Designed miniproteins, single chains, continued (5). Designs and how they scored, part 62

Each design is a single chain, and the fold is of that chain. pLDDT is the mean over its residues in the fold that is shown.

## One batch from the design tools (miniprotein)

Design m18134
Fold by ESMFold2-Fast:
Structure m18134 (fold): chain A 61 residues (1-61)
Amino acid sequence: MEKVEELAERIVDRYLAMPEKERTDENLDELVRFEAKRAGLEEHYDEIRELVRQKLAEKEK
């Protein structure tokens, strides 16, 4: 998934699949960095991170 929106959704799914004790801001930032670099979207890191945080807030209520 190379598109920013698709990547953000993938990151959210992976983060929520982690054990609760591992769902930290540090691990989230690390996951966003890793996935952005892997997808060749490093220049969109801030945009991806913002989308991920927005999607997490909506899903967790």
Scores: mean pLDDT 77

Design m18135
Fold by ESMFold2-Fast:
Structure m18135 (fold): chain A 88 residues (1-88)
Amino acid sequence: SKEQLERDILAAFVAMVVALALRDPRLTPEQKEKIVELGDKAIQALRDGNFDEAIKYLEELAELMRKAGLDSYARAVENIKKKIEELK
């Protein structure tokens, strides 16, 4: 369905942003672990159609990225979150 395809595309964008962010040498091992955890949880929530959970995990992910100095990646996550809000 169109809705399933839109969820799959958004999940792919989350995975891409996470993968790119993890290449940043400013991240501590603990921050990398939390980014992976939050990204995986957001992707799973999106695939399940659980938009409120996905939004929550993406908000936490963006905040962690911003605190780590990854403002561009935080902005990308915020944009994905806004797109999910449009699907509700």
Scores: mean pLDDT 88

Design m18136
Fold by ESMFold2-Fast:
Structure m18136 (fold): chain A 128 residues (1-128)
Amino acid sequence: VAEEVLKKAEEMVERILKLAEDYNASEEEIEKLREMGKLLLDILESLLVKQDTAAAREKAKEFLELLREMGMPDELIEQIESLLNEMVRAAEAYQEGRISKEAAADLFKYKAAQIFDLIARHLYRKVK
């Protein structure tokens, strides 16, 4: 369950890095995208493997700060922050026995995919 979510997230990070290659991103931008991917994987690991919502919240702050440094619009950052907060709430609901482990994992997959889609759509504008 957790392994499947992390594997899907890793695949999405690779797709973002390939997109950066396609628009001839600078080495600095590529390194920031790698750090972004690592932070998102760390958030997912904290929620799914370690069950540490406090660690996930701190990594989420670092992730959002990195997106700001990369020049992403405030509106986009607010949308991503909302999705990250939904993931933390789902982890808390699972820990409280309010939802199944499968339901939490599916929500994490969908919310992570939405975050990657928002980032990819922003980066895709640079290809043109």
Scores: mean pLDDT 81

Design m18137
Fold by ESMFold2-Fast:
Structure m18137 (fold): chain A 73 residues (1-73)
Amino acid sequence: MKVVEEEMVIEQDDDPNLITFSVDVKKVSEKTGLSEKEIIDYAIKIAKEKFPNGEIVNVSLVNGVLYITVKLK
């Protein structure tokens, strides 16, 4: 979903081999009518597509914000 991709923010951790994506699941759900599960599934898919050689090492939901951490290589 384009809206999920557009609302995903790329952050870098102190470790240069880690990239974290954040998305406000509650905000996206309110704008799109998508369920929390659908937004999480799309965000994970987008993270995998952007970093095909990366490994998802963390997925956490804190106060309606989803954080997906990808380990590079």
Scores: mean pLDDT 78

Design m18138
Fold by ESMFold2-Fast:
Structure m18138 (fold): chain A 62 residues (1-62)
Amino acid sequence: SDEERLEFLRFQLERLEEILAVARELVAQDPSDERKRAVAERIEELIREVREEIRRLEERLR
């Protein structure tokens, strides 16, 4: 259901935000590492996508 999907996306968002915090720390320790920066950027992109899907589902459930 859309409600179950919303709960799952909220869970994923919390996990992604935790992973992003770690990824940002790794970038801060080695700013010249392009791979670490690319990973952090990809996680930020995924967070934006998940937040947008959550917003769309919340609007549909109203």
Scores: mean pLDDT 87

Design m18139
Fold by ESMFold2-Fast:
Structure m18139 (fold): chain A 56 residues (1-56)
Amino acid sequence: SDSKAAQYANEMVEALTKGDVEKAREYAEQMAKLMSPESGEAAIQTTDRQAAAIEA
């Protein structure tokens, strides 16, 4: 549902803020399952970019 997708989005941002890149990626994938393929792909791509910056 939309509310569940929003919940995962918030959890992803929280994980990124804490530097938990693994958990952030998991939440992005859960969001992708609830969204259209196009929207899910964009969410994963954005998360990967931010995770790479944190891991650097």
Scores: mean pLDDT 72

Design m18140
Fold by ESMFold2-Fast:
Structure m18140 (fold): chain A 99 residues (1-99)
Amino acid sequence: NKLDELTNQATQTISNTTSIAVSKDPSKAKEIENLGKQAQDDMKNGANNVDTLDNDTANALGNLSAMGVLVPEASDAMEQARQQVQDISAQAKAELNKK
């Protein structure tokens, strides 16, 4: 299932970026991991229709932005992850909008 593949790609991107943020500031590991988990859960829930996907993608991007604010040393990794998640979400929308 292409949507399942895209969801897995988004989840892996967020998980990898969360690990990078933890490595930059281990003292904030619990808060970083909570933001990463929320972003992953947002992406898992979004695949049912376009409006839900848009809302859940916005929430996931918000959680990644919060992580970048919490760990400024990881800001570049967070911005790359946000761009990757946006691209994956656009691909998922194209799949949902197929005739």
Scores: mean pLDDT 83

Design m18141
Fold by ESMFold2-Fast:
Structure m18141 (fold): chain A 105 residues (1-105)
Amino acid sequence: SAKLQKKYQNALESAKLDEENLRLLAKEFAKEAGPKAQPTVERALESSVEEAMRLLQKAATQAADEDKKNALKYISLQTAISLSGSGALFMRELAEKKKKELEKL
């Protein structure tokens, strides 16, 4: 949805997801997650910040696998979550490369 896409874009622009933003992201993701990703997203809502980040990255991968038409959106979300812990330029570049590869499929 447009709301999850905006959350992803805001996270990338700030390269920062504090605890409050991470919880809001998980709540929005839970509204859109398919049956494969849903249990992982729900678990993230009840977890510590560090575990929630890991679970949301896993959920994004599950959502991309379940909804291949929107896979780029979920891979982008995974990138945004990965950038929340003091920007590894390398991780950003690697994720953008993967995004471009998926766009060719």
Scores: mean pLDDT 66

Design m18142
Fold by ESMFold2-Fast:
Structure m18142 (fold): chain A 74 residues (1-74)
Amino acid sequence: MSLRELLDEILRDPRLSPEEKLLAMTLLGEVHRALLAGEDPAAVRATAERFLATMSPHTRALVRRGIDALLAAL
């Protein structure tokens, strides 16, 4: 699944609040930016895990898939 397809899934998911959608998209954007800037992937993952801990289990699973896809594309 592409990152674009995952973002579309997040935006169309009626189970996610508008706040959860914004948080998920913001975190994925920040992870993508940090990796493109050449930041340490382990440090980026550690930072992302702190934000994932604040999310509902459903939102956390979707965002984790996105982070894994971004790291795999590196």
Scores: mean pLDDT 79

Design m18143
Fold by ESMFold2-Fast:
Structure m18143 (fold): chain A 79 residues (1-79)
Amino acid sequence: KEEKVIELKEGERYLTAPFKEPAKVKVKVLEGEVRVEVPKQNISVVLKAGEEWEVDLEKGEGIIITALKDAKFELTVET
Protein backbone atom coordinates (compact mmCIF):
# COMPACT_ATOMS: atom_id res chain seq x y z
CA LYS A 1 0.00 0.00 0.00
CA GLU A 2 1.38 3.42 -1.05
CA GLU A 3 0.03 6.74 0.28
CA LYS A 4 1.07 10.22 -0.90
CA VAL A 5 -0.07 13.78 -0.26
CA ILE A 6 0.25 15.80 -3.47
CA GLU A 7 -0.03 19.57 -3.92
CA LEU A 8 -0.72 21.11 -7.34
CA LYS A 9 -1.16 24.68 -8.50
CA GLU A 10 -4.09 25.51 -10.78
CA GLY A 11 -3.51 23.98 -14.22
CA GLU A 12 -0.82 21.52 -13.04
CA ARG A 13 -1.22 17.79 -13.57
CA TYR A 14 -0.16 14.66 -11.74
CA LEU A 15 0.18 11.51 -13.85
CA THR A 16 0.76 7.98 -12.64
CA ALA A 17 2.94 5.78 -14.82
CA PRO A 18 0.94 2.81 -16.23
CA PHE A 19 0.54 0.29 -13.40
CA LYS A 20 2.56 -2.95 -13.69
CA GLU A 21 -0.25 -4.92 -12.00
CA PRO A 22 -3.95 -4.38 -11.11
CA ALA A 23 -4.36 -1.59 -8.55
CA LYS A 24 -7.04 0.10 -6.47
CA VAL A 25 -6.57 3.89 -6.39
CA LYS A 26 -8.29 6.27 -3.99
CA VAL A 27 -8.21 10.07 -4.31
CA LYS A 28 -9.24 12.23 -1.33
CA VAL A 29 -9.29 15.99 -1.95
CA LEU A 30 -8.15 17.94 1.11
CA GLU A 31 -8.16 21.42 -0.49
CA GLY A 32 -9.24 22.90 -3.82
CA GLU A 33 -10.71 21.07 -6.80
CA VAL A 34 -9.34 18.46 -9.22
CA ARG A 35 -10.37 16.58 -12.33
CA VAL A 36 -9.49 12.87 -12.21
CA GLU A 37 -9.31 11.02 -15.53
CA VAL A 38 -8.82 7.33 -16.31
CA PRO A 39 -8.47 7.49 -20.11
CA LYS A 40 -8.54 3.71 -20.69
CA GLN A 41 -11.89 3.49 -18.84
CA ASN A 42 -13.33 6.75 -20.32
CA ILE A 43 -13.74 8.15 -16.80
CA SER A 44 -13.58 11.88 -16.04
CA VAL A 45 -14.80 13.14 -12.65
CA VAL A 46 -14.48 16.45 -10.78
CA LEU A 47 -13.76 16.26 -7.05
CA LYS A 48 -14.00 19.14 -4.57
CA ALA A 49 -12.48 19.56 -1.11
CA GLY A 50 -13.80 16.87 1.25
CA GLU A 51 -14.77 14.44 -1.55
CA GLU A 52 -13.30 10.96 -2.01
CA TRP A 53 -13.31 8.72 -5.09
CA GLU A 54 -11.87 5.29 -5.86
CA VAL A 55 -11.35 3.14 -8.92
CA ASP A 56 -10.01 -0.30 -9.77
CA LEU A 57 -7.33 -0.18 -12.48
CA GLU A 58 -6.10 -2.99 -14.72
CA LYS A 59 -2.46 -3.59 -15.67
CA GLY A 60 -1.28 -0.90 -18.08
CA GLU A 61 -3.83 1.72 -16.97
CA GLY A 62 -2.97 5.07 -15.37
CA ILE A 63 -4.62 8.14 -13.89
CA ILE A 64 -4.35 11.82 -14.77
CA ILE A 65 -5.20 14.37 -12.05
CA THR A 66 -5.54 18.02 -13.13
CA ALA A 67 -5.85 20.86 -10.62
CA LEU A 68 -8.83 23.09 -11.49
CA LYS A 69 -7.83 25.26 -8.51
CA ASP A 70 -4.74 25.16 -6.30
CA ALA A 71 -5.28 21.76 -4.73
CA LYS A 72 -4.02 19.32 -2.12
CA PHE A 73 -5.08 15.69 -2.27
CA GLU A 74 -4.22 12.29 -0.81
CA LEU A 75 -3.50 9.48 -3.26
CA THR A 76 -3.68 5.88 -1.99
CA VAL A 77 -2.56 2.98 -4.20
CA GLU A 78 -3.09 -0.71 -3.36
CA THR A 79 -1.56 -3.40 -5.64
Scores: mean pLDDT 84

Design m18144
Fold by ESMFold2-Fast:
Structure m18144 (fold): chain A 70 residues (1-70)
Amino acid sequence: DLEKQIYDILSKHLPDSTAYRLAQIFAVSSQFVSPGHLRMVLQYRLRQLGVSRKTATEIAKEVGKIAEKY
């Protein structure tokens, strides 16, 4: 499912508790926003959490591609 796939990506880069909460939030959010908008919001959130620009961009791109299939 989408939530688990987002968690699997985020848990490689973030603490488990943070990855779990974000995966839940972004899986729900995917029902209300375009994949492009979801990518932008996730990239911005990851940057606020101290993730580097390059890593945040790569994570957001992966999550966006998965969300397009749902």
Scores: mean pLDDT 83

Design m18145
Fold by ESMFold2-Fast:
Structure m18145 (fold): chain A 89 residues (1-89)
Amino acid sequence: GSHMEELRKKREAQLKADLETRIPRLKSEAEEVMQRAKELGDTEALVAARNALRYIDMAEKALKTDPELALFYAHQAEALIEEARRIVE
């Protein structure tokens, strides 16, 4: 019924608002860990950080049409940032 569609639409709008804040933060974090990887000469961390930035770009593009897909890409980016940070710490 219409009630389920309204709840889904409200959830999607909230997700979009959250991602509009989260994606720029993840981009800054990925750029920071990429710089750290470059300073340490760690190729594995550099590759992880670069892949995180690619997922962030995909998330930014998906956010306009598919917030759930954007969330998936944001989660992939977050996992890669965490992996890169673990390597450089």
Scores: mean pLDDT 87

Design m18146
Fold by ESMFold2-Fast:
Structure m18146 (fold): chain A 66 residues (1-66)
Amino acid sequence: SEEKQKLLEKLIEKARESGRVPTKDEIKQIAKELGVNLTDDEIDELRIEAGVRLAQEEAERYRKLK
């Protein structure tokens, strides 16, 4: 959904700022702000996706520097 996509974008931005995957509590807080209801399984999936995206962005940045 559009709300889930916006949530994922905010999580990735937060991950870039902190250099880590957001906690479950951080994800729950952002989800509440966006009016999105998530199960614990969906939160875990979003954390995995954010981690993968963060790693891909770091790898891409590293390739450009070489």
Scores: mean pLDDT 78

Design m18147
Fold by ESMFold2-Fast:
Structure m18147 (fold): chain A 85 residues (1-85)
Amino acid sequence: SLAEEARKILEEYARPALAKLSADQANAVSNGFLAALGAIALGDREAALAALDETRALVESLDLSEEQKAQILAAIDKVRALAES
């Protein structure tokens, strides 16, 4: 399913960077991912894209290295492309 494919992308690309975040930061980003995955599973494209865009804005606001941001944002962009399909 699209939700399973999206989850795999997030686990492969985002998980290593999330391990470097504080618990509060990791929880906030993970909650954004869960919202997006839930919307994808329900076929709610508008909600999925909104959750991904909100999570992207959150990641951009965090005081992370450029490499950590790039890794998480790349995962978000891949999932966004799936949600747009």
Scores: mean pLDDT 82

Design m18148
Fold by ESMFold2-Fast:
Structure m18148 (fold): chain A 99 residues (1-99)
Amino acid sequence: SDAEKALELAEEAIELARRAIRYAEEGDLLGVIGQILRIIGLEEELKRLDVPEEVKKLALETIELAKEAAMAALEGRIEEARELLKEAEKKLEELKKLL
């Protein structure tokens, strides 16, 4: 279903943000940028899904937090990136409760 797809996109965004933090720790800034671009692609895909407004809002909030985590990692703010990732994980658990 489109609702299951929204969950999959949110979960993938979190995994991409984790990879971005790892690339940043290794000094691979191009690797970080690659993950940010992929997260943006997931956000655009989510916007095209026909899902209930509450599901779409919570999935978008999850992906936006994952994107912010990856951007913080790009700037070398690794501790902030990890905190943003934890907030994204909390939003994902809220999304799972709606489904």
Scores: mean pLDDT 91

Design m18149
Fold by ESMFold2-Fast:
Structure m18149 (fold): chain A 65 residues (1-65)
Amino acid sequence: SNAERSARAGYIAGREGPSGVAAARAAGWMAKQAGGTEEDARRGAELGSQGNAEGAAEYFRRAAL
């Protein structure tokens, strides 16, 4: 599903850490496009930029639901 694809992308982007900040942000926007809120996408990108891959994945999953 789009929700699962978005959550997986967010998790991968978060694991890249600082080098994956742009990817984490892109994953957040994809989650929003899947019907999530901008707030959840923003929080996911924020956590991903801090290297919190698990937190980023959770918010991207929520945004994509």
Scores: mean pLDDT 61

Design m18150
Fold by ESMFold2-Fast:
Structure m18150 (fold): chain A 84 residues (1-84)
Amino acid sequence: SLEEAKERVLAAVEREVAEVEALAARLDSPRLAEVIAKYRPIIEKLKEEIRAAKSMEELEAKVNELLAFKRELGRDLAAALAAD
């Protein structure tokens, strides 16, 4: 169902965010913390839009937006980790 799909997507997002935050905390990296702070409000807004989706098509569109932001986040995280 749409509600089950939303629940799975949101649970996966929450897990991934928690893992990235835990990594930043362990490394005590200001650069990683800055990247996380930049993307956190964008991810939170997308989570709310996912919750508000009224159809599977709307959910898919929001998941695609989330995947695009995850690609940008991944690039910025990699750059932060590579920076001296």
Scores: mean pLDDT 81

Design m18151
Fold by ESMFold2-Fast:
Structure m18151 (fold): chain A 85 residues (1-85)
Amino acid sequence: MYKVTVTAKADSPEAAQRALRAMEAALRGEGAIEVKGTVDPEKNTATVEGVFESEEQAKRAARAMEHAARLVPGVKEVTVEIKEL
């Protein structure tokens, strides 16, 4: 199993919330076993974690979430981590 963590850093809490929703929408249908989304309003960051059965699913989900987050106005940085469990 593989865990994908995508973190988007934004210039406002509103942009962070939009990034969270965009990443969650992009993840829908990618076959995640577990999904967790969080926003830190003090740091203006949105983080989505997904657990996948295969590395190929994890890489596809990571690309989809990163792309979606980068399209959100006010997102400054996007960090992607894929970890084998």
Scores: mean pLDDT 85

Design m18152
Fold by ESMFold2-Fast:
Structure m18152 (fold): chain A 100 residues (1-100)
Amino acid sequence: SKDEIIELLESIIKGLEDLIKEMESLSDAQARSRAITFLRLIAQELREMAEKTGDERLLELAERAEELARQVRTASKEQILEMLRELIEELKREKEELEK
């Protein structure tokens, strides 16, 4: 299950990095819609993995993604990009901790 968690985190990080690149060409409204959809998806995936593994840190990350999805509703594209970059850093730290 540890390897499955690492693979999930790698997948999410890549998806967020790809989304950030895509967002450069999007309007604020398009960026909001895309980010909310993706944040909800990753929150669900993290929550499901947390239930399967009992890893409370994955639950915290799921709740973080859910909170960011709420904040994105009124955010500018610039603010969304900052939120997504911060989430990537949090996910990378968790992945590094698991790889020890």
Scores: mean pLDDT 89

Design m18153
Fold by ESMFold2-Fast:
Structure m18153 (fold): chain A 79 residues (1-79)
Amino acid sequence: STLSDEEAREYANRLARSVGVDVELELGAEGEEILEAQRKLRAAGAPIEEIDGVLDERTLRALQEHAARWAGKELVPAE
């Protein structure tokens, strides 16, 4: 499936909010949503080494650190 930068930002923001602000995803969670989040984070320039669909501490930290960049701001593609 193809994703736009806008969709990537929206999904990453929603996932970041669920983790960092309102609802926490369980560490070790696995599935399509995590896989999509990793793809979107990597596209946004986050240091995601593998897209394996597992919510590990590295992925969680990337979400938290990049949430501030996406909150009210446009997503910057990886360069």
Scores: mean pLDDT 57

Design m18154
Fold by ESMFold2-Fast:
Structure m18154 (fold): chain A 60 residues (1-60)
Amino acid sequence: MEPRAEVTRADEDGIELRAEAPSKQALEDFLRRIGEAAGLPHIELKFLEGNKAEARLTRE
């Protein structure tokens, strides 16, 4: 499957995402690219079942 994400929350510090990808590595790579593109390189990641994750992307 192709990596995908939806924004679940946005605030002054960053964004929260729910993401899905074919593996944990693909999730990490996908979220890192989103964070770099958005200027939010700090990633807090919680892996869920079924190749899903919740992530918070912030500047620090």
Scores: mean pLDDT 79

Design m18155
Fold by ESMFold2-Fast:
Structure m18155 (fold): chain A 93 residues (1-93)
Amino acid sequence: MRALGRRLGELLRSEDPETAEVALSLAQGTAGFLLSQGRVDEAAELVAAIAEAIGLDDVAAALREAAATGSDEEKRAAVRAGLAALEAFVRER
């Protein structure tokens, strides 16, 4: 997940809006799929790696803290909050 997250983060930083939107859709779809499969720690690491790659270090830290110490519910909430932060990053550009 970390390598995929870094690659998606690079694409989210693209000056091409279409590339950024496709990368956001892939991030949302992949994280959503992982959550649906109960693979919550992998979803958290994916979103944390993307957040770190785009400079949202506080979001990445919150996701990694939740992954290390949180309940399943707290991890899922952190992933949803992280995805919302990624969407805001792309939309507010």
Scores: mean pLDDT 84

Design m18156
Fold by ESMFold2-Fast:
Structure m18156 (fold): chain A 91 residues (1-91)
Amino acid sequence: PAPASEEVLKELAEKAAEEFLKDPEASAERLLEAARAAEEEAKTADPEMKEILLRIAEKLRALAEAVRAGDKEAAAREFEEILRLQSEAVS
């Protein structure tokens, strides 16, 4: 079950990375805006949610850097981790 779910998550992340790389600068700007929004939400969140939000913000910034660098593999990896963190937040 987990390996099959992880494979789907990986495929989604790869497709998202490909889409981000069609316009790296605009995509990176939007990702950095999302990171700032997560950091702002973290300021008023409970400690557990704050940790998750700050990790999401960190990964969004890393994703923006990978997108600007044109590194599809790094972008896919960072987005996969973001999706995993978001799943953990609702568990």
Scores: mean pLDDT 81

Design m18157
Fold by ESMFold2-Fast:
Structure m18157 (fold): chain A 70 residues (1-70)
Amino acid sequence: SMEREKLEKELREELKKRGLTLSDSQIRELVDLMFETGAPLEEVLKLAEEVDKGRISFDEMKKNIKDLYG
């Protein structure tokens, strides 16, 4: 959908702006999860920063999103 495409573009732009690196597969999983749960972009970006710093895993990030918004 156009809404999903817009969300993916916004997520990719914010990740690049913050210097955060996620694989294309991980980005698609996050977009799907955000669309399913309504999780706000800013909270997803905070968790992505914690993954980048090695404080949590990507799987823990997904669990946190599901637990809070799913």
Scores: mean pLDDT 87

Design m18158
Fold by ESMFold2-Fast:
Structure m18158 (fold): chain A 56 residues (1-56)
Amino acid sequence: MSREEAVEAARRAYEETENPGGRAAAGMGLKDAEASEDEEEATRAAQGALHAVRTL
């Protein structure tokens, strides 16, 4: 996905989670995606955020 799409996916995961642990992990993923300069790094950060929401 594009860098912008990855940031949006991570942001959505952060906003939709109600579990404090999942929200903290998703927030870190969102920050990493926003700080990334390449699409691959942003996608990896977004996947981390999504996995945190699904697992916690």
Scores: mean pLDDT 75

Design m18159
Fold by ESMFold2-Fast:
Structure m18159 (fold): chain A 73 residues (1-73)
Amino acid sequence: AALAEAVARMAEAEARRAQHQSNYDKLKTEYEKAKDDPEKTAELQAEMNRHQAEYDRASREEDAARVRVILLE
């Protein structure tokens, strides 16, 4: 059913968002430890920015899936 598929897509987007948040938090911890190394902090900042972008993408996918669920209810 279309509703079940929409709910599944929402759950998948939510899981991806949580995964990228977890990766961001781990990188942020490493960034705090590496504050005295500007080269290392620049690398970690780039990794964090990448995971933030993926989080934002997954968040938009979750929002779109939620709208789909509402329209199918």
Scores: mean pLDDT 82

Design m18160
Fold by ESMFold2-Fast:
Structure m18160 (fold): chain A 73 residues (1-73)
Amino acid sequence: SSRIEKLEKLLEENREEKERIEREVEEMRERYERDPEAMSPRELLLLTLFEAIAKSIEYLEEKLEKKIKELKE
C-alpha cells in the first residue's frame, strides 16, 4: 500500500540521516579527543546538538519500524 511505502521511504531517509549525523559526531569526538583546547565553544555546542539530534533520530527510527511492522502484520 502507498502508506506502507511512504513509511518505508521515511525510515530509509531517517536511517541515512542517522548515519550522516553519527559520522559527524564521530569526527567531532575524534577532534575533541585529539585536541580539546582547539575546539571552539561553537563546535562544542554543535557536538552537543548533533548528539541530541542523533538520539532523536534513533527514537523516530524505532517508532517508524514499529508502525511498519504493525501495518504489515
Scores: mean pLDDT 81

Design m18161
Fold by ESMFold2-Fast:
Structure m18161 (fold): chain A 63 residues (1-63)
Amino acid sequence: NEKRIKMETEMKKARDANDEDKLVELILQRYKEGKTLEEIERDMEAAGLSEEQREEVFKKIEK
């Protein structure tokens, strides 16, 4: 699960920087890798993103 740990680390860095655009990029990369919405949600939760932060990221992806 090295790829998952690396993704969690990247998300934590972006979260701490309040870099929503970077979070969107990381999530879009996960979609391209064939990850499901549920798996992406788990990765975000493991990285410590709040529900509000996750909602904002998904809103940007859906637009």
Scores: mean pLDDT 73

Design m18162
Fold by ESMFold2-Fast:
Structure m18162 (fold): chain A 92 residues (1-92)
Amino acid sequence: SKEAKEVARKIEEEAIKIDPESAEKIRKAMKLIEETLKKYTDVAAMGEQLKVAAELGKETTEKALKAMELGKEKGIEIGGAELQKIVNEALE
């Protein structure tokens, strides 16, 4: 949980740097992702997925979304598609 929160905060910070006007939407999406992952995946799987997203998020919000999709392929089952939809919808 603590590691996952730290990584999520780093993604949020980098995404806001890329698009400051979308800061409110980004924060809302990250909060919803955290709530969804709490229900559909364990904290360890969440942490690994978010680490990959944070690395890509330094360049662009779109790359962070691709990292979320890579996490889905590595074992984020039920939440994966919902996470992708939430982040895409909130950032549009």
Scores: mean pLDDT 52

Design m18163
Fold by ESMFold2-Fast:
Structure m18163 (fold): chain A 87 residues (1-87)
Amino acid sequence: SGARKEAAKKNVDILLKQAAQANPDQFSVVALSQADMIKPTFDATATADDKEIFKELTKELMEKQKLPKDVAEAIALIALYQTLKEK
């Protein structure tokens, strides 16, 4: 839904602010590690709508923030997963 996409975008903004305050290399390693832990649960539980939001967020991060695909996917996954745990 639009509300879920907006919540995920808000979580992306928070993660990007954290990245700006951190060492970029350290942030990337932590984000990739967290995404690896989350991915099996996401793949098992994600709806088609969740997967489309994930693709859209990944594309936006790559295009607007110029992030490499793996880091963009990690941030998108973490942000979206947070909305899956919260109503």
Scores: mean pLDDT 80

Design m18164
Fold by ESMFold2-Fast:
Parts: structure tokens; C-alpha cells; sequence
Structure m18164 (fold): chain A 66 residues (1-66)
């Protein structure tokens, strides 16, 4: 299980997007308006979460989180 911090480069990450990530079986928690912490279960990929963000039109950065 891998943990990542995702930060929007501009604006905020909508609650709808966080809920969509959660509904697909990932851990997702809002840290601030522009940041979410995501947990990737074993056998799943970060690319699946990034696709959700890209489809929502969010420009973001990704960093490993402890």
C-alpha cells in the first residue's frame, strides 16, 4: 500500500473528485482545499487516480507521503 500527497497547482480539488476516488476503492482524505492524501491498495496503481484528476481537468503535482 502506497501513500501519495496530491496538490492542485491552481484552485482546489472538488469534494466530488475525492468521493469518486473513494468510490473506486482508494483511500482519499482532504488535507486542505488544494491537497488530498491518497492510499493506493496493493494490486492497484496511482495512474488510476491520476486519470480521475485529468478527466476532471485538474492540473496537479504528486509526492510520496509518509
Amino acid sequence: MDKYLITAKSGKIPDEVVKKIQSLGFGAKKVSDDKIEVLIPDGRTLDEVEKILKDAGIDYTVEPAS
Scores: mean pLDDT 82

Design m18165
Fold by ESMFold2-Fast:
Structure m18165 (fold): chain A 85 residues (1-85)
Amino acid sequence: MEKREEAARKLREVAEELKREFPEDPEVQELAELIERLADAIEAGDLEEARRLAHEIGLRIYKLNDPKILELAKKIDEALSLLED
């Protein structure tokens, strides 16, 4: 339980950072909303929805091809690694 809460917290921090650094970019705002939904799915233990959202997030990051967004993607991977045994 605690690892899921920590992962969700880290994901929400990434979403807040995206909104702060790209406040006028609607595509980045949409990405931040997907990351918040991923955090909610992880916290709820909905691994199927979490996997689906993680896939969508990955595709959006590749499409944006921004070095700073790619760096934030590493923080998402770090958060998800907390769910590994």
Scores: mean pLDDT 81

Design m18166
Fold by ESMFold2-Fast:
Structure m18166 (fold): chain A 69 residues (1-69)
Amino acid sequence: SAEEAAQLAVDGGKSRTPENAYRGAKAAAEALSRGEDPVAADGLQAMTNGAGPEGSVAAQRGIAEGARS
């Protein structure tokens, strides 16, 4: 769901693990691209603000891949 995708994005940013940041960003971008719930956009924003350098790069990759879904 869009709420789960948004939560994954937030959790990915908090963990600062590149893998979790990638997974969360991808899920949130997929939900957002389908117009399912604006909460996905909030999740992406929170993750972008909180991710460290490696997490930020992984998140950007996740967003790009999710947007293509």
Scores: mean pLDDT 64

Design m18167
Fold by ESMFold2-Fast:
Structure m18167 (fold): chain A 97 residues (1-97)
Amino acid sequence: MEVGEKVHKLTQELYRQFSERASSLSPELGSDAINVTSGSIRLYARLMAGSQLDPRLTREEALRIFRDQAWGRLKGLLGLSDEEAERIAQKLADAMS
């Protein structure tokens, strides 16, 4: 229970930090891109918190999962091209790495 609470607290703290870093890009990427990827940022925070308990999950794998999820949301919700969605997803991943 205490370990689960620590992971949950770490997930919330990482989500806050990643969201702040992503939001710092809003003048470049636009607020809509940040907003539609917020759930993917939360997923990334959860994966990174979980990696402290499971060393098989690397940061590189968590970032890859984030990019794939963010790319899909940017295309599906904002109607962006493949190239534009990939560019934005990569810039967000770089800011959180």
Scores: mean pLDDT 80

Design m18168
Fold by ESMFold2-Fast:
Structure m18168 (fold): chain A 65 residues (1-65)
Amino acid sequence: SAHAEKAVEAAKEAAKKGDAAAATVSGWEQLRHGDKEGAVEAAEYALKADPKNKAAEHVLKRARE
């Protein structure tokens, strides 16, 4: 969906800048809209920027339930 593409793109851009928090927020937005696949992708980008980011791990776990 357009929402999923937009959030994944935002997460990717944030990750390029080292902003795992912004990438994680994009993942939470996708969860709110029921897009679990987009949430997984956004959380994976956040974890690429900060592999120990607990919030991103939480988004990833929740999206895979």
Scores: mean pLDDT 79

Design m18169
Fold by ESMFold2-Fast:
Structure m18169 (fold): chain A 78 residues (1-78)
Amino acid sequence: MERLKELLREELRETENPAMRKQIELVLRLLEGADPREIAEEMLAAIPSPPVHSVEEIAKKIEEELKEIERRIAEEEE
């Protein structure tokens, strides 16, 4: 997990796109123990026209995406 946080912090330093920086910050908060539901609620609050999805469904997708990112990083580091 610490390896993933380190890589995300490096990406944050290299990325100049404001939207991408915000996304990386949200992922870092999630990896540092933030509740996926809280992150999902914050994301929904920022959307002018939020989709018709439950916070739980969005949180589950965030969790699945994090697992996929961790797997991809592990594969690239081999």
Scores: mean pLDDT 68

